# Designed miniproteins, single chains, continued (4), part 94

Each design is a single chain, and the fold is of that chain. pLDDT is the mean over its residues in the fold that is shown.

## One batch from the design tools (miniprotein)

Design m15273
Fold by ESMFold2-Fast:
Structure m15273 (fold): chain A 94 residues (1-94)
Amino acid sequence: STMSLVDAFVKFLEEEAEKALEAGVDGEKIAQSIVEATKAFLESMNANNIPLSKETADYLFEKLKKIFEKVTKGNKEVIDKYEKELKEILEKAM
């Protein structure tokens, strides 16, 4: 199912983000990598004719927002920047 695919993607990003933080990677760079990975994931879904519903997009947005908060240690300016980029890519994918 689309939701199972999205859940697997979110879990992958959570695990990769944790490893990057442990390796001392800057939180803003991790957030940028998450946005880029999300673009690639949505492009792959579109290429395979897997539709992105608003419910699934909202779920993905909320999960990724929590990862941004964790990797940036609550840096609002960085979070707001990448949330805006994420919202734009999700809106284009619907």
Scores: mean pLDDT 87

Design m15274
Fold by ESMFold2-Fast:
Structure m15274 (fold): chain A 64 residues (1-64)
Amino acid sequence: MSEEERALLQAVADAPDEKARNENLGLLVMRRVKERGIDPSDPSFAAEVQALRAEVEAEIAALR
């Protein structure tokens, strides 16, 4: 994991409120979409985004 991704995971985990948490989580998910080359025009895009969100949430839970 890159230092930048680690910092974003920590920012989500340490967010002071729900709004900040959701903003940081969205940024991290979108970064992973780009890094993995997921095509936003693909019919499976929504399912892949949901899978990435679940992956990020599991990593945040492991951090805590």
Scores: mean pLDDT 76

Design m15275
Fold by ESMFold2-Fast:
Order: structure tokens, then sequence, then C-alpha cells
Structure m15275 (fold): chain A 74 residues (1-74)
């Protein structure tokens, strides 16, 4: 999935690649409100495991709109 590809890119230090994959994950799954929070916190922490933890545990930190705006600002 694009989420897994984004997390893999982030784990390898490819922030730009991670951002593009995370945007695609959100675009393809607009009803999944947890993707944006996982993507944003993964990038902010520079830790793919943080992003994965948030997604697997359904942790909502930002709205999808706020998280997408963050990704688009990069």
Amino acid sequence: SHLDRGLEALAEGDVAGAVEHFKKAIEENPDDEYLASAAMEGIRSQDAEVGRYLYENKVLVVSPEEGLAFLESL
C-alpha cells in the first residue's frame, strides 16, 4: 500500500518520497481519517514506527484536512 511505501521511505530517510506516498494513500482512502495523523507524526518525529503505531492504534492527532495541509506545505 502507499502507506507502507511511505513508512518504508521514511525509515530510509527519504522524506520527499514518504510525503508523496502519504499523499497518495490519503487520496486513495479519503474515508480513512487516521492516515493523515499517522503520516504527519511519522514525518515530524522522523520515525516510521511512530507513524505505524498511530495508524495501527487508531490515534487521531489532526483532522485529515490539517494533516494533508501539513504534507502539502513540505
Scores: mean pLDDT 83

Design m15276
Fold by ESMFold2-Fast:
Structure m15276 (fold): chain A 63 residues (1-63)
Amino acid sequence: MVDAGEALRALSPLVESGEVSPEDPNVLLVHTTDGLLYEIDLRTGEIVRVVDLVTGEVLEDRR
């Protein structure tokens, strides 16, 4: 899957902000209203990591 826009739309009801990662230009960082950070691979459109910003816990890491 190469459509990062499709992945972003799937999160859109919860999306607060989004920015390209300063550490990797192929990763989109999406902040959600429930305090989660989703890392999306812009080449595949897949969610590669999910971090709980409230606890600092990594909920998923697919790297």
Scores: mean pLDDT 71

Design m15277
Fold by ESMFold2-Fast:
Structure m15277 (fold): chain A 63 residues (1-63)
Amino acid sequence: MKEIVLGENPDIDLTLFTTDGTYHLKAESSQLEEALAPFRGKFLGLSGSFTLEQAEVIVEVVS
């Protein structure tokens, strides 16, 4: 599994299941959209803990 870390103090920790493989993503909330953008259109699923506001960003990127 490939690990991606964005930001000095990541407050989001996600496992991304994509057509290109599985990734472990750690990111600052403010960088979540940037972190997910490369995977747009490639999502098969994801797991982790996040707020309602963060969930809205995730849905927008994965849709």
Scores: mean pLDDT 74

Design m15278
Fold by ESMFold2-Fast:
Structure m15278 (fold): chain A 71 residues (1-71)
Amino acid sequence: MSPEEREKRRAQIEGEAMLGLAQMSLTVSRRLSEEERERIKEKIRERVNAFIKENPQFAEQLTKEMNEILA
């Protein structure tokens, strides 16, 4: 109802989509060398951190989920 709650729902959907794409990227990167996979993980971290800058209210949740995907 509040503008804050509406923004929160929109950002949640956006964040989940980003993490889904990250998970797919890691799956297809299994054929790459260890070093190349690490570079992909770094790019994923940068992307998620950029999103968190604009949506700090999701920092904890997105960081946690990102770390699980990157493990």
Scores: mean pLDDT 75

Design m15279
Fold by ESMFold2-Fast:
Structure m15279 (fold): chain A 81 residues (1-81)
Amino acid sequence: DKLLEVLKELVKKMKEYRKKNPNISTDEELEKNEELVKKMYEEKKLSEEEVKLLLDILESMRRMQEAIDKLIERRKKLKEQ
């Protein structure tokens, strides 16, 4: 499964990058992942449909992280009051 192999490679690279950069922003991390997806498309490891699906997943991850960050911020403000 080419998609599963690509996802494993992305996860491995993301894990290594986060380990070196624990304070990385969500936007910066997503930009790096988008670059990797586009590079894999250029290497013909991914089809156009697979690229679109992976980019949609990355956008969903960004929205989830933003929602999590907002929840953490709200809970922190409530506990500090």
Scores: mean pLDDT 73

Design m15280
Fold by ESMFold2-Fast:
Structure m15280 (fold): chain A 90 residues (1-90)
Amino acid sequence: KKEEIVEKAFKLLEEARRLSADDPETVSLVEQIRELLEKIYKGENVTENRRKAYALLAQVGSLAKQKNNEELVKLVAEIAYLLDELMSLS
């Protein structure tokens, strides 16, 4: 079940990268979130990496709102929800 949540989150992160392909700054942030999620899934420094992942998700959401990218705003919210689900299973 944890594997299913992580797989969904990675698919949404790939979609977020696709939707922001013309914005290198947002792409870089999405890639950093993916790396943090991999570390969280592996059990590496979970508390710190979770804190960083939420901060970066908030930053991507703010940039998406500023650029009127409604689809990206929705994806960021869905990824945050999946991260909450993953944490609740621990």
Scores: mean pLDDT 83

Design m15281
Fold by ESMFold2-Fast:
Structure m15281 (fold): chain A 61 residues (1-61)
Amino acid sequence: SDDFLRHSRQGTRLFQQGRFQDAIVHFQQALSIDPNDVSVQNQLGQAYQQIGQDQKAQKLF
């Protein structure tokens, strides 16, 4: 959906800017629309690792 693309793209932009907590919010919104998107799951996992939330990251890999 259009909302999925907006959140996944915004999450990726924030991730690339080092704004990992903000990226997580947008990746979670994208996954609420499409829970099985492997690319967004992987990016969310990487964002959790960057802020030290390894337990949450492990559930996504």
Scores: mean pLDDT 84

Design m15282
Fold by ESMFold2-Fast:
Structure m15282 (fold): chain A 104 residues (1-104)
Amino acid sequence: MEVGETLEFDAVSSDGTVFRQKVTATEDGGVVEVYNEKGELIVRLEIPKDADLREAAGRMAQAISEAAPEVKGALPLVLSNGERTLAAVVDRDGKVLEAVEAPA
């Protein structure tokens, strides 16, 4: 992703719950924002360039699970630190089950 570039998509947990995800690359890293089905921002995570994206994915899955405790499934997440992009499936305990990482 180029600086200032944004990706938006619907992410569906394994239990069928839908979230809107927005990923923005910044000069200092990346920002990931997650919106519930009502369009309310439930999680915002700033990811520095030196951050481990798998650890960031775990932290985000935990934050989503705390904000939306009704979600019972694994979460598909996309994260960027401005240099790399990670697409991952993460459980509610923050364990990364599957992941693919690419240059941003």
Scores: mean pLDDT 78

Design m15283
Fold by ESMFold2-Fast:
Structure m15283 (fold): chain A 61 residues (1-61)
Amino acid sequence: MEQRWEVVTPDDVVHTLTVRDGEITVDGDPELAPTLERQVRLGLADGERRRAELERRRRLE
């Protein structure tokens, strides 16, 4: 499973990251990789939490 993420930094530079099988790969600037990976991981965690909440609500409806 592969998912692509785009992160826009304050300087309006777009960075592309690929998430595959739980691994995060940064396409472009490797020096920013730790910061970009942290932002993507937070987004993924929030997305999974929201999906679980929606699924739970659907089961209760």
Scores: mean pLDDT 68

Design m15284
Fold by ESMFold2-Fast:
Structure m15284 (fold): chain A 79 residues (1-79)
Amino acid sequence: SGLDRRVAAFREQLRAAGAPESLLAQPDDFLDFLDLVYGILKSEVPHLTLADFVAHLAGVRDAAQLAERARALLAELEA
């Protein structure tokens, strides 16, 4: 499916950006959500790299923590 292909491509992009195996092993629905979050942040901050985003995800364990970290990251990069 289009979703499976997109998630597979994003997983490879994350690996190239230095993502740990714990992040790469996350379910496809979580990675699809992560791809959406990155896309939103990138649209607000065009200079944000995937490697920078991955570095800021260190220690994130669930979707609620990811949402909070994404808000904090956006505020930090806009300052």
Scores: mean pLDDT 77

Design m15285
Fold by ESMFold2-Fast:
Structure m15285 (fold): chain A 80 residues (1-80)
Amino acid sequence: TAARIAALVAGLSPEQARALAAQARAELDAVAAALAAELTPEEIPAAVAVLELAAAVAEKAGDAELAARLRALAAELAAR
């Protein structure tokens, strides 16, 4: 849930958030390609939750562009 995501992100240090956001940015194209290829309907809720968590971490890291891209991907998957 959004509340669980907020609590988890609040527990991260700014340094941890920046490191995770950098990793997410590096992996973004690969993740988008994998999700476009073979995600089953049963996997969509978990994938959306992970993308929303990653977006919240990116936002805490100060990477608003990455957060917006991850949320857009989550919304696209949720619309399937």
Scores: mean pLDDT 75

Design m15286
Fold by ESMFold2-Fast:
Structure m15286 (fold): chain A 95 residues (1-95)
Amino acid sequence: STITVTVTGSSAPAGAPVTVTFTATNSGTNDATVTLTLTLPDGSSAVLASGTVPAGGSTTVTVTLTLPAGTYTVTGTATASDGSTSTASATVTVS
């Protein structure tokens, strides 16, 4: 795949902010769509950010959240117009 995705999350005590950073780099000739999703401890999900990464470009998204205690998964996905995809995940622990 010509698309590279990275996701970094932090751990924090309950009531303190956690920071999630998502970077998508598109070295291809086609635009790519990107989505950053938070999966909650109950298995439900919420979209944190979405957008487009132009051909030959990169996008970095930083999201700061205050979450109740629990274990969360943050997943970043990039899909090029040719159907190629790249996915990365990070775990965020709030205790």
Scores: mean pLDDT 81

Design m15287
Fold by ESMFold2-Fast:
Structure m15287 (fold): chain A 78 residues (1-78)
Amino acid sequence: SLERVLEAVVGYILTLAQEGRLEEADKVIAQLEKDGHTVLARHVREAVERVRKTGPLSQEELDALAREIARKALEELK
C-alpha cells in the first residue's frame, strides 16, 4: 500500500539522520517534494530535527515514529 511505502521511506530518512548523513536525508526529502509529497516532506523535516535533539532511537521507536508520520501526512491530503 502507499502508506507502507511512505512509512519505509520515512524510516530510511530518520535512519540517515541518526547516522549523521544529513545531506543524503535532505536529498530524499527533496525528492518527496518533487513527487508531490509536500505535506509528508514537511512532517519528516520536523521529525528529523526532533530526533537529532533526543539522541538515537531504537528500531521499534523509529518504526513507530515513521508509521505515525506517514499516517498524519496521508490524513492531511484528504
Scores: mean pLDDT 81

Design m15288
Fold by ESMFold2-Fast:
Structure m15288 (fold): chain A 82 residues (1-82)
Amino acid sequence: SAAEEAIRAAREAVLAAAETESPAAVVDFSKRQVREVARIAGIPEEAVQRVLAALDAARGWSRAELALVVELGFREMEELAN
């Protein structure tokens, strides 16, 4: 679906940024992408808040750990997309 494609594109953009940007900038960018694709894909607000909370909790974590949190959050959103 277009919604699932938007989520995948956002995930790829965030993971690419994670290789070059500071971890704090990656968290902020990820949160913006999560909000935008959640709106497009009709993701339940409770799931959006869980993903955003996980990203905030990962602030200050290693690049590898942050990338894992990003990957898991976007995969959860893909599973919930209509």
Scores: mean pLDDT 83

Design m15289
Fold by ESMFold2-Fast:
Structure m15289 (fold): chain A 92 residues (1-92)
Amino acid sequence: MEELKKQLESIIDSLKELLKKVTNPETIKHLKKAIEHLKKALKSTDKKEIIKHLEKAKESLMEALKATTDKDTILRLIGLILQIIGIEFELE
């Protein structure tokens, strides 16, 4: 549980750093939605609610991927999506 909290906080911080560099309004919108869902997962004590918010965060990151053309941002988003998938596997 402590490790899950650290993993989610790390992903949120990485997304906040991406927001400082991104200029595309659609990408910004979807990154902010992903951060909101990850924060809701972080505050939840119910496994089903955590998984629900992780799925919504992944959906938002996939939409950010569709909106972005910057190679560095694309690679970072793919990495963050894979980290969320890893967390979901640990929660099964």
Scores: mean pLDDT 86

Design m15290
Fold by ESMFold2-Fast:
Structure m15290 (fold): chain A 84 residues (1-84)
Amino acid sequence: MKKKEEEMAKKIQELLEKFLKSDPEEAKKLAEEILELAEKYAEFVIEEANKENPVSEEKLEEIKEKEKKELEELRKYLEELIEK
């Protein structure tokens, strides 16, 4: 569990570093990859946490909604950086 989380986090970090050094065309491709990995990472962390400490379906939906909003903020942030 923790090793897979660390591996995913490291991959996202490496893509972010590459994104910041890339030209706008490559940055657009990297932004898509970062968002896809961030979404998968969030889903994995939520699922694993729920397996260890099961929460109600209502609380699980609240957690997922919050994470979705954070992912949307990340998307906007990356788009803003590309447009600058």
Scores: mean pLDDT 78

Design m15291
Fold by ESMFold2-Fast:
Structure m15291 (fold): chain A 81 residues (1-81)
Amino acid sequence: SVKEVAEKIADILGYTEEEKERLLKLNKEQISLFLDLHGYEVAKELIDKYQTLTPEQQKRRAEDDKVYNELKEKIEKALKE
């Protein structure tokens, strides 16, 4: 389930038990967004580990990071209960 995948990702990221409990109280849409954001983080880390970005790729990365930051703020607000 989406909830089980989110819990495993939270474990990988070093979330506390309290943080995981808050995450698992989110609705399915919010949990799916959490998963999408972490998919972006993992892909970014893998690219940075194995590839040197061109200036054009760095510009695209900066725009993607803006969208990521806006969506991350939305999820962080949902996790503050």
Scores: mean pLDDT 79

Design m15292
Fold by ESMFold2-Fast:
Structure m15292 (fold): chain A 95 residues (1-95)
Amino acid sequence: MAREEAIRLLREFIEALRKRDVEKAIEKARRLREVARELGLEELAEFFDKLIDFLEANKEEGIPQDLFDKLVTLYEKILEALEAEDFDEVREILE
């Protein structure tokens, strides 16, 4: 259940990043943070915490497009690892 929810939320989060919808990205990141904790992925949950703070701090000033592209690439790799049930790979991606 939690893994399937994480995969769905990650897809929605990646789509929000591609559309540069910062508000929706923050909403999805908050839910992903909670699901990451349920999966025992504390490093991923902490990463989402920092990302949420960054997005909220910079949403009014405009976030660079290249940063959105980098985040999309990073989270697509995390999505692939979660779909493969490779939680060690998720940790390695975040290092």
Scores: mean pLDDT 78

Design m15293
Fold by ESMFold2-Fast:
Structure m15293 (fold): chain A 120 residues (1-120)
Amino acid sequence: SLAERLNQLAEDVTRIAEESAKKMIELAEKGEDPVEAVRKATEDMIRGVREAARKHGLSDEEIDALVEATRRAGDVAIKKAEELMKQGKSPVEAAKEAADTFLVETARGVGDVIRRQLAR
C-alpha cells in the first residue's frame, strides 16, 4: 500500500539522517571544519534521500520537496555550527550540537513532507 511504502521511506530517511549526523561528528574528529563537515554530510544525505524516494516510487516533485526539506535542515545545522564556533566551542563540540540540530530539523521537515503524502 502507499502507507506501507511511505512508512518504509520514513524508516530509510531516519537511518540515512542518523548516518549523516554520525559522519558530521567523525569528520570534525578527523580535523575537518565543522561547517564543512555539516555541508558534506548534508549533500550525502540529499543523495541518499533521492535514491530512497525514487526506490519507493515518489514523483520528481515529491523528491524535490524532500530534498528541499533536507537542505533546509542542513542550513540550520550550518548556522548552529557557525554560532558555536564564534562562541569558542571546539570543532567536535560544534559538530555534535550541529548534528543534534540536523536530526531535529530533518525529523520535523522531512517528516512533514512524508506525512503530507500520506494524507493525499
Scores: mean pLDDT 87

Design m15294
Fold by ESMFold2-Fast:
Structure m15294 (fold): chain A 79 residues (1-79)
Amino acid sequence: SLEELLREIEEVERELRELHAASTDEALRAELISRRQAISAEFDERLKKASPEEIPKVLEEYLARLRALLAETRARLAA
């Protein structure tokens, strides 16, 4: 459902913010925050151009991109 999708997006965004805030490497933290903001900006523009019928698919793609960044963030912080 759309409600479930939006909840999952919020959960991933929260986890990303927490992991980025926990980083002690200022350069890595800045890079990861910048990449998260770039993804957010990309999907904000896509949502502005989307019809109501396209919105769920755009949000699903947004969630997938955030999950990919989350996986990369975890890997880079563990290295």
Scores: mean pLDDT 85

Design m15295
Fold by ESMFold2-Fast:
Structure m15295 (fold): chain A 85 residues (1-85)
Amino acid sequence: SAAEEAVAAATAAVRAIEAGDRAAARKHLQSLGETLGVPLSDAQIEALLADPEAALRLLERVGTAAATGDLELAKRLLSEHLATL
């Protein structure tokens, strides 16, 4: 399901960021955006990775929303944060 795919992508992005694996983080952030229907530009991904603590807090909130089945909330949280970059 889209919810399971979003949870998996958010979890993988968190692990990659914590490991300092920027290439994996980029891939999983793109996958999360595609699943939620929120396109991420290269500049937005670079901005997220420039503030890893803020990115981790965002991904935990997005992942939690997706895990509860609230994909519209997950999409809004991601989209609103990206609009501030």
Scores: mean pLDDT 88

Design m15296
Fold by ESMFold2-Fast:
Structure m15296 (fold): chain A 80 residues (1-80)
Amino acid sequence: MEEIKEKIKEEARRVSRETGVELDVSVVERDGVLHVGVTPVDPSAPVERIREAVRLLTERAGKVAKQAGKEIRVVSDAAA
C-alpha cells in the first residue's frame, strides 16, 4: 500500500515540476478504493494551469492504480 501512495505522490511531484503548479496530495485507501485529494498550494495560480496539472495527475495516478489492481477516485477543489 505505501508503495502505491508513494508512486502517486512522486507523480504529483513530477506534474508540479512540469506544469509549474505545486500540488499537495493526500492518498487514503478505503474499502479497496484509493481516494486521492488534490489541492493546489498556491490558489492564486492561473485556473487553467491548475486544471491542467490536476488533469495530468489524475491520468498518471489512474495508471498507477490500474497497475496495482485498485480503483481510484480523485477529488480536487480546482476541478469542482
Scores: mean pLDDT 77

Design m15297
Fold by ESMFold2-Fast:
Structure m15297 (fold): chain A 66 residues (1-66)
Amino acid sequence: SEETILELSEKFKVPKELVKWFVEKGITDKKVMETEINILLSLSDAYKELMLQMMGVPKEVIEEFL
């Protein structure tokens, strides 16, 4: 839901576009999304950038996040 997207975006300080991408890929379980976000946040900035690019997240969103 839109409420869950906003909640997770604010909780993890990640762009709404990242959370929306998980939902659009069929990842709708909140705990699964939280786990995936935590894994992403544990990576180096170089790996975060590479993963976000492979996930199709726009460059502007990646630059604002990193």
Scores: mean pLDDT 78

Design m15298
Fold by ESMFold2-Fast:
Structure m15298 (fold): chain A 98 residues (1-98)
Amino acid sequence: MEEELERMREIGFKKAEELAEKAELSEEQKKIILETIERVIEAMREAAEEGRTLSTDEAGEIAKEKIEEEGKKLGLSEGEILTMKAIVFETLRLMRGA
């Protein structure tokens, strides 16, 4: 499990950085995306410790909540928040091997 989560983290961070750079996001927006991916990985670890697998829907809700909270804190527009959500959701899809 630990090695699998570390692999997912490496893949997720690499893809999130690539997508954020292509979308010309700010360093603060990039940081929020990476922190969101880390939070989802931590939730996957917590679920695994309980003997279960974190569902795609649960991961999506965690990511959505984190992006919206941090985006509002920075005063980002709804369009900017939507772009960040799209990047995170695509990154999570790639991490889960979908």
Scores: mean pLDDT 82

Design m15299
Fold by ESMFold2-Fast:
Structure m15299 (fold): chain A 81 residues (1-81)
Amino acid sequence: SAEVDALLAELLELVSEILSTLSPEEQKKFNALFRELMEALEAGDLEKAEEVFRKIKEFVPEHEEQLERIEELLRKIAELR
């Protein structure tokens, strides 16, 4: 849906902003975790997606505000499916 597409676009923009602040090594680790998150979302496994997202928050705790928004977007996407 157009609403889900808009939320996904905002999610990807926030992810890109976080990546731009990370070293190449940190970007590699973040990308691995985010890939695992996307795989869980593709499978419709919201519980697993939340667990992986907690790992992401543990990895980049300095990005609290952006991560809060990403979590809100993930919840909204889940509700619209």
Scores: mean pLDDT 81

Design m15300
Fold by ESMFold2-Fast:
Structure m15300 (fold): chain A 87 residues (1-87)
Amino acid sequence: MSPEQQAAIALLEEMLAIALDPSLSKEEAVARISELVQAFFAAHPDLPAELAALVDRAAQGIVTFLLEDRLDALRELVERTKARIAA
């Protein structure tokens, strides 16, 4: 895998950990995820378009499923996106 693919997978794992953190409110988790995603894209301005789209869609889906209490769907989205990035 490229360094960019590895960084994207690490971001997905970190977003999942934040989403599943019982010490955080949904509002706090969403804010932290948003900050991480903004920092990631700022650090990787030349990210391949396909990889950028996968990360962006995953971040949006994670936030949506977290707000809807669909934690199983959130976990499935993260695992599916990691598999697509690693392919």
Scores: mean pLDDT 88

Design m15301
Fold by ESMFold2-Fast:
Structure m15301 (fold): chain A 111 residues (1-111)
Amino acid sequence: MKSLLERLMELVDRLKELDPDAYEKIFAGVTSDVERAKKLLSSDEELVELVKKDPRFRPLFVEFYVVEALHLAEAGYSKETIISSIRRRLEELGVSPDLIEEVVEAIEKEL
């Protein structure tokens, strides 16, 4: 089973493969793999803009919120609180209802 840190590092690598320009912009000045993984957790607005422009980001986007949900669960948040918080955030960022439901379904499988 991969750690949350390993899953975040894999997401950083996938972002670089899909869009090197977005990767350089998001991780500007970040020099370590661990720091990039941590920076990714605070970069959800950039990921939303990417998935809105290019559906190839959809699997990366779903996996990002699964990792975020697992991170919140490790911090002691309940499944109900995690799902409601992520749903609200995605609605605020203007994510499509079908993609929000895909994210929620993926989270429910892991929690």
Scores: mean pLDDT 84

Design m15302
Fold by ESMFold2-Fast:
Structure m15302 (fold): chain A 87 residues (1-87)
Amino acid sequence: SVEELAKETREAIEEARRRAEELVERLRQQGKDDLADQYEAKTEKAVESAEKAAEEALRNNDAERMRLILGLVRHETRELEEEILRA
């Protein structure tokens, strides 16, 4: 259902937020404060955008769009995990 997909999407957004926070912490530990600040700002905007898109998909009963949003969020989480390993 769209409601179940919305719940999964919300959980995926929270996971992406946690991974971004891990990356920010690693960058700050390396003295890369400007880059850490940039990632914090980008993460906050991306989270807001994803939440709004998910709310809109839920309001429109658009399961296809919700699946796309979920997939994009999961992809971003994997990218963040890669960045953490390289940081």
Scores: mean pLDDT 86

Design m15303
Fold by ESMFold2-Fast:
Order: sequence, then C-alpha cells, then structure tokens
Structure m15303 (fold): chain A 95 residues (1-95)
Amino acid sequence: EIEERYEELLEELRELDPEFAKELEEARKKGTPLVDLTIAALIRLAALYRVRGDEERAREYEEELRELAEKYNLDLEGLRKAVDALVEGLRNPKA
C-alpha cells in the first residue's frame, strides 16, 4: 500500500522536480522509512502545484497528507507549515 503510493509519487516527482526525486532515492538508501519518504513527496508535490497555480491538484495532495497524518498520529499543523515554508522558498529562489 504505502510502497506502491510512494513509487507513484516518486514517478511524478521525477518529471516535475528530478533533483528532489534523487534526494528521496538517496534517503531511502540510507534507511529512511517509507512513511517519511511518502510524506516528504506529498509535501513537495503540494508545494510545487501551489506555486504553479494548480490549486485543485495541490489540494488533493494536501488532503492525502492529512489522511496520512491521521493514520500515523503525526502533527498535521507542522506538516501544513512545512508545505507553506516550501512554497515560500520556491517563490523566493535565493531563500
């Protein structure tokens, strides 16, 4: 389940953000859990689509992130802050 979804998200990231996709592959090789990798991928995709103005697709990834946060008892507000911070960073390339 989680592994299949991670592979799907990684495929999309290879097209939209190949450098970040490489970072996720390296993190997996270092033993980062699939749940953490999937969360990182969802945060990145949500932020990328928000920057591109694709609000519907960004919302879908943010909703999936919320569902994972509930399933694994994670800090949803912290994850939402991570998306917002990444959007800010992507809009300001030097930051």
Scores: mean pLDDT 84

Design m15304
Fold by ESMFold2-Fast:
Structure m15304 (fold): chain A 114 residues (1-114)
Amino acid sequence: MKKKEEEEKRKKIEELERREKEVQENLDKLLNDEAVQNAALETKVRLGLLPASELLSPAAKERLKREATMSAELELLILKMEKAALTSKEEAERLRKELAAKAREIGRALGADL
């Protein structure tokens, strides 16, 4: 293998692993820090995704945590699939199937919450 291709592959894997860590740390922070939860809800209000009356709602916080967990699970599966695509075609195909199944599960769960 060319030394440049090996170095680029290594840098991409390190970048993907750093992004996996950031996704997990951001999820943990949101789940455990009420100030982060409040800031996220305020952001949703500014974007028109949530009415201002819901900012202090316990139900809105629980829904935020649930949606954030589902989004993080999808992001982590995507990152693992991209990393696997650089090392193992079989693992990448397995993760692609898991991603498709998880996306259907999340779509169904969110579709029930109208």
Scores: mean pLDDT 77

Design m15305
Fold by ESMFold2-Fast:
Structure m15305 (fold): chain A 82 residues (1-82)
Amino acid sequence: GPALEIAEAVAAEFEDETSDEAELAALERLAARLEAAGHTEIAALARATVAALRAALANPSDEARQAALAAQGALQAGIRAA
C-alpha cells in the first residue's frame, strides 16, 4: 500500500547507515513523510516508536524493551494495513 512505499523509500535513504542514531533519524523521516502524505495516524505510531526506542536507549530495562517492541509491531501493522 502507499504507506509501505513511503517506508521502503525511507529505508533506501538510510540503507548504508547502521547505528541507533541512524535508526532514530530514519523513523523521524518516516513519520514526517507519512504525515505529509496524510497518514497522520501511522505517523503518530512512528513517533511513538521513536519515543519508546529513545527511552530504551536512555534507561535499558525489560519493560522499556517490551514497550519498544510493541511500538515497532504497531507501526509495522499500521504500515501494512495502509
Scores: mean pLDDT 85

Design m15306
Fold by ESMFold2-Fast:
Structure m15306 (fold): chain A 73 residues (1-73)
Amino acid sequence: DLAAEGQARAAELAARYERVKKEDPERFEEIERRLAELEAEYKERMAEDPDNRELYVELLREAYDTLAALLDA
């Protein structure tokens, strides 16, 4: 269920991503930059505790929430 929820969110956000890219490609590039920076920070956090799968899932959820907020902003 947890993995399935993540996949569903990813798919929905990917569709919104494509829409923003068509409507406002400059904004889409800014969103991508911000998301990439956030992902890099999360990877660094995961590297500090590489055996903590729950942390990875938590950070992934936060990334999805942040992406959704960026798409709405």
Scores: mean pLDDT 74

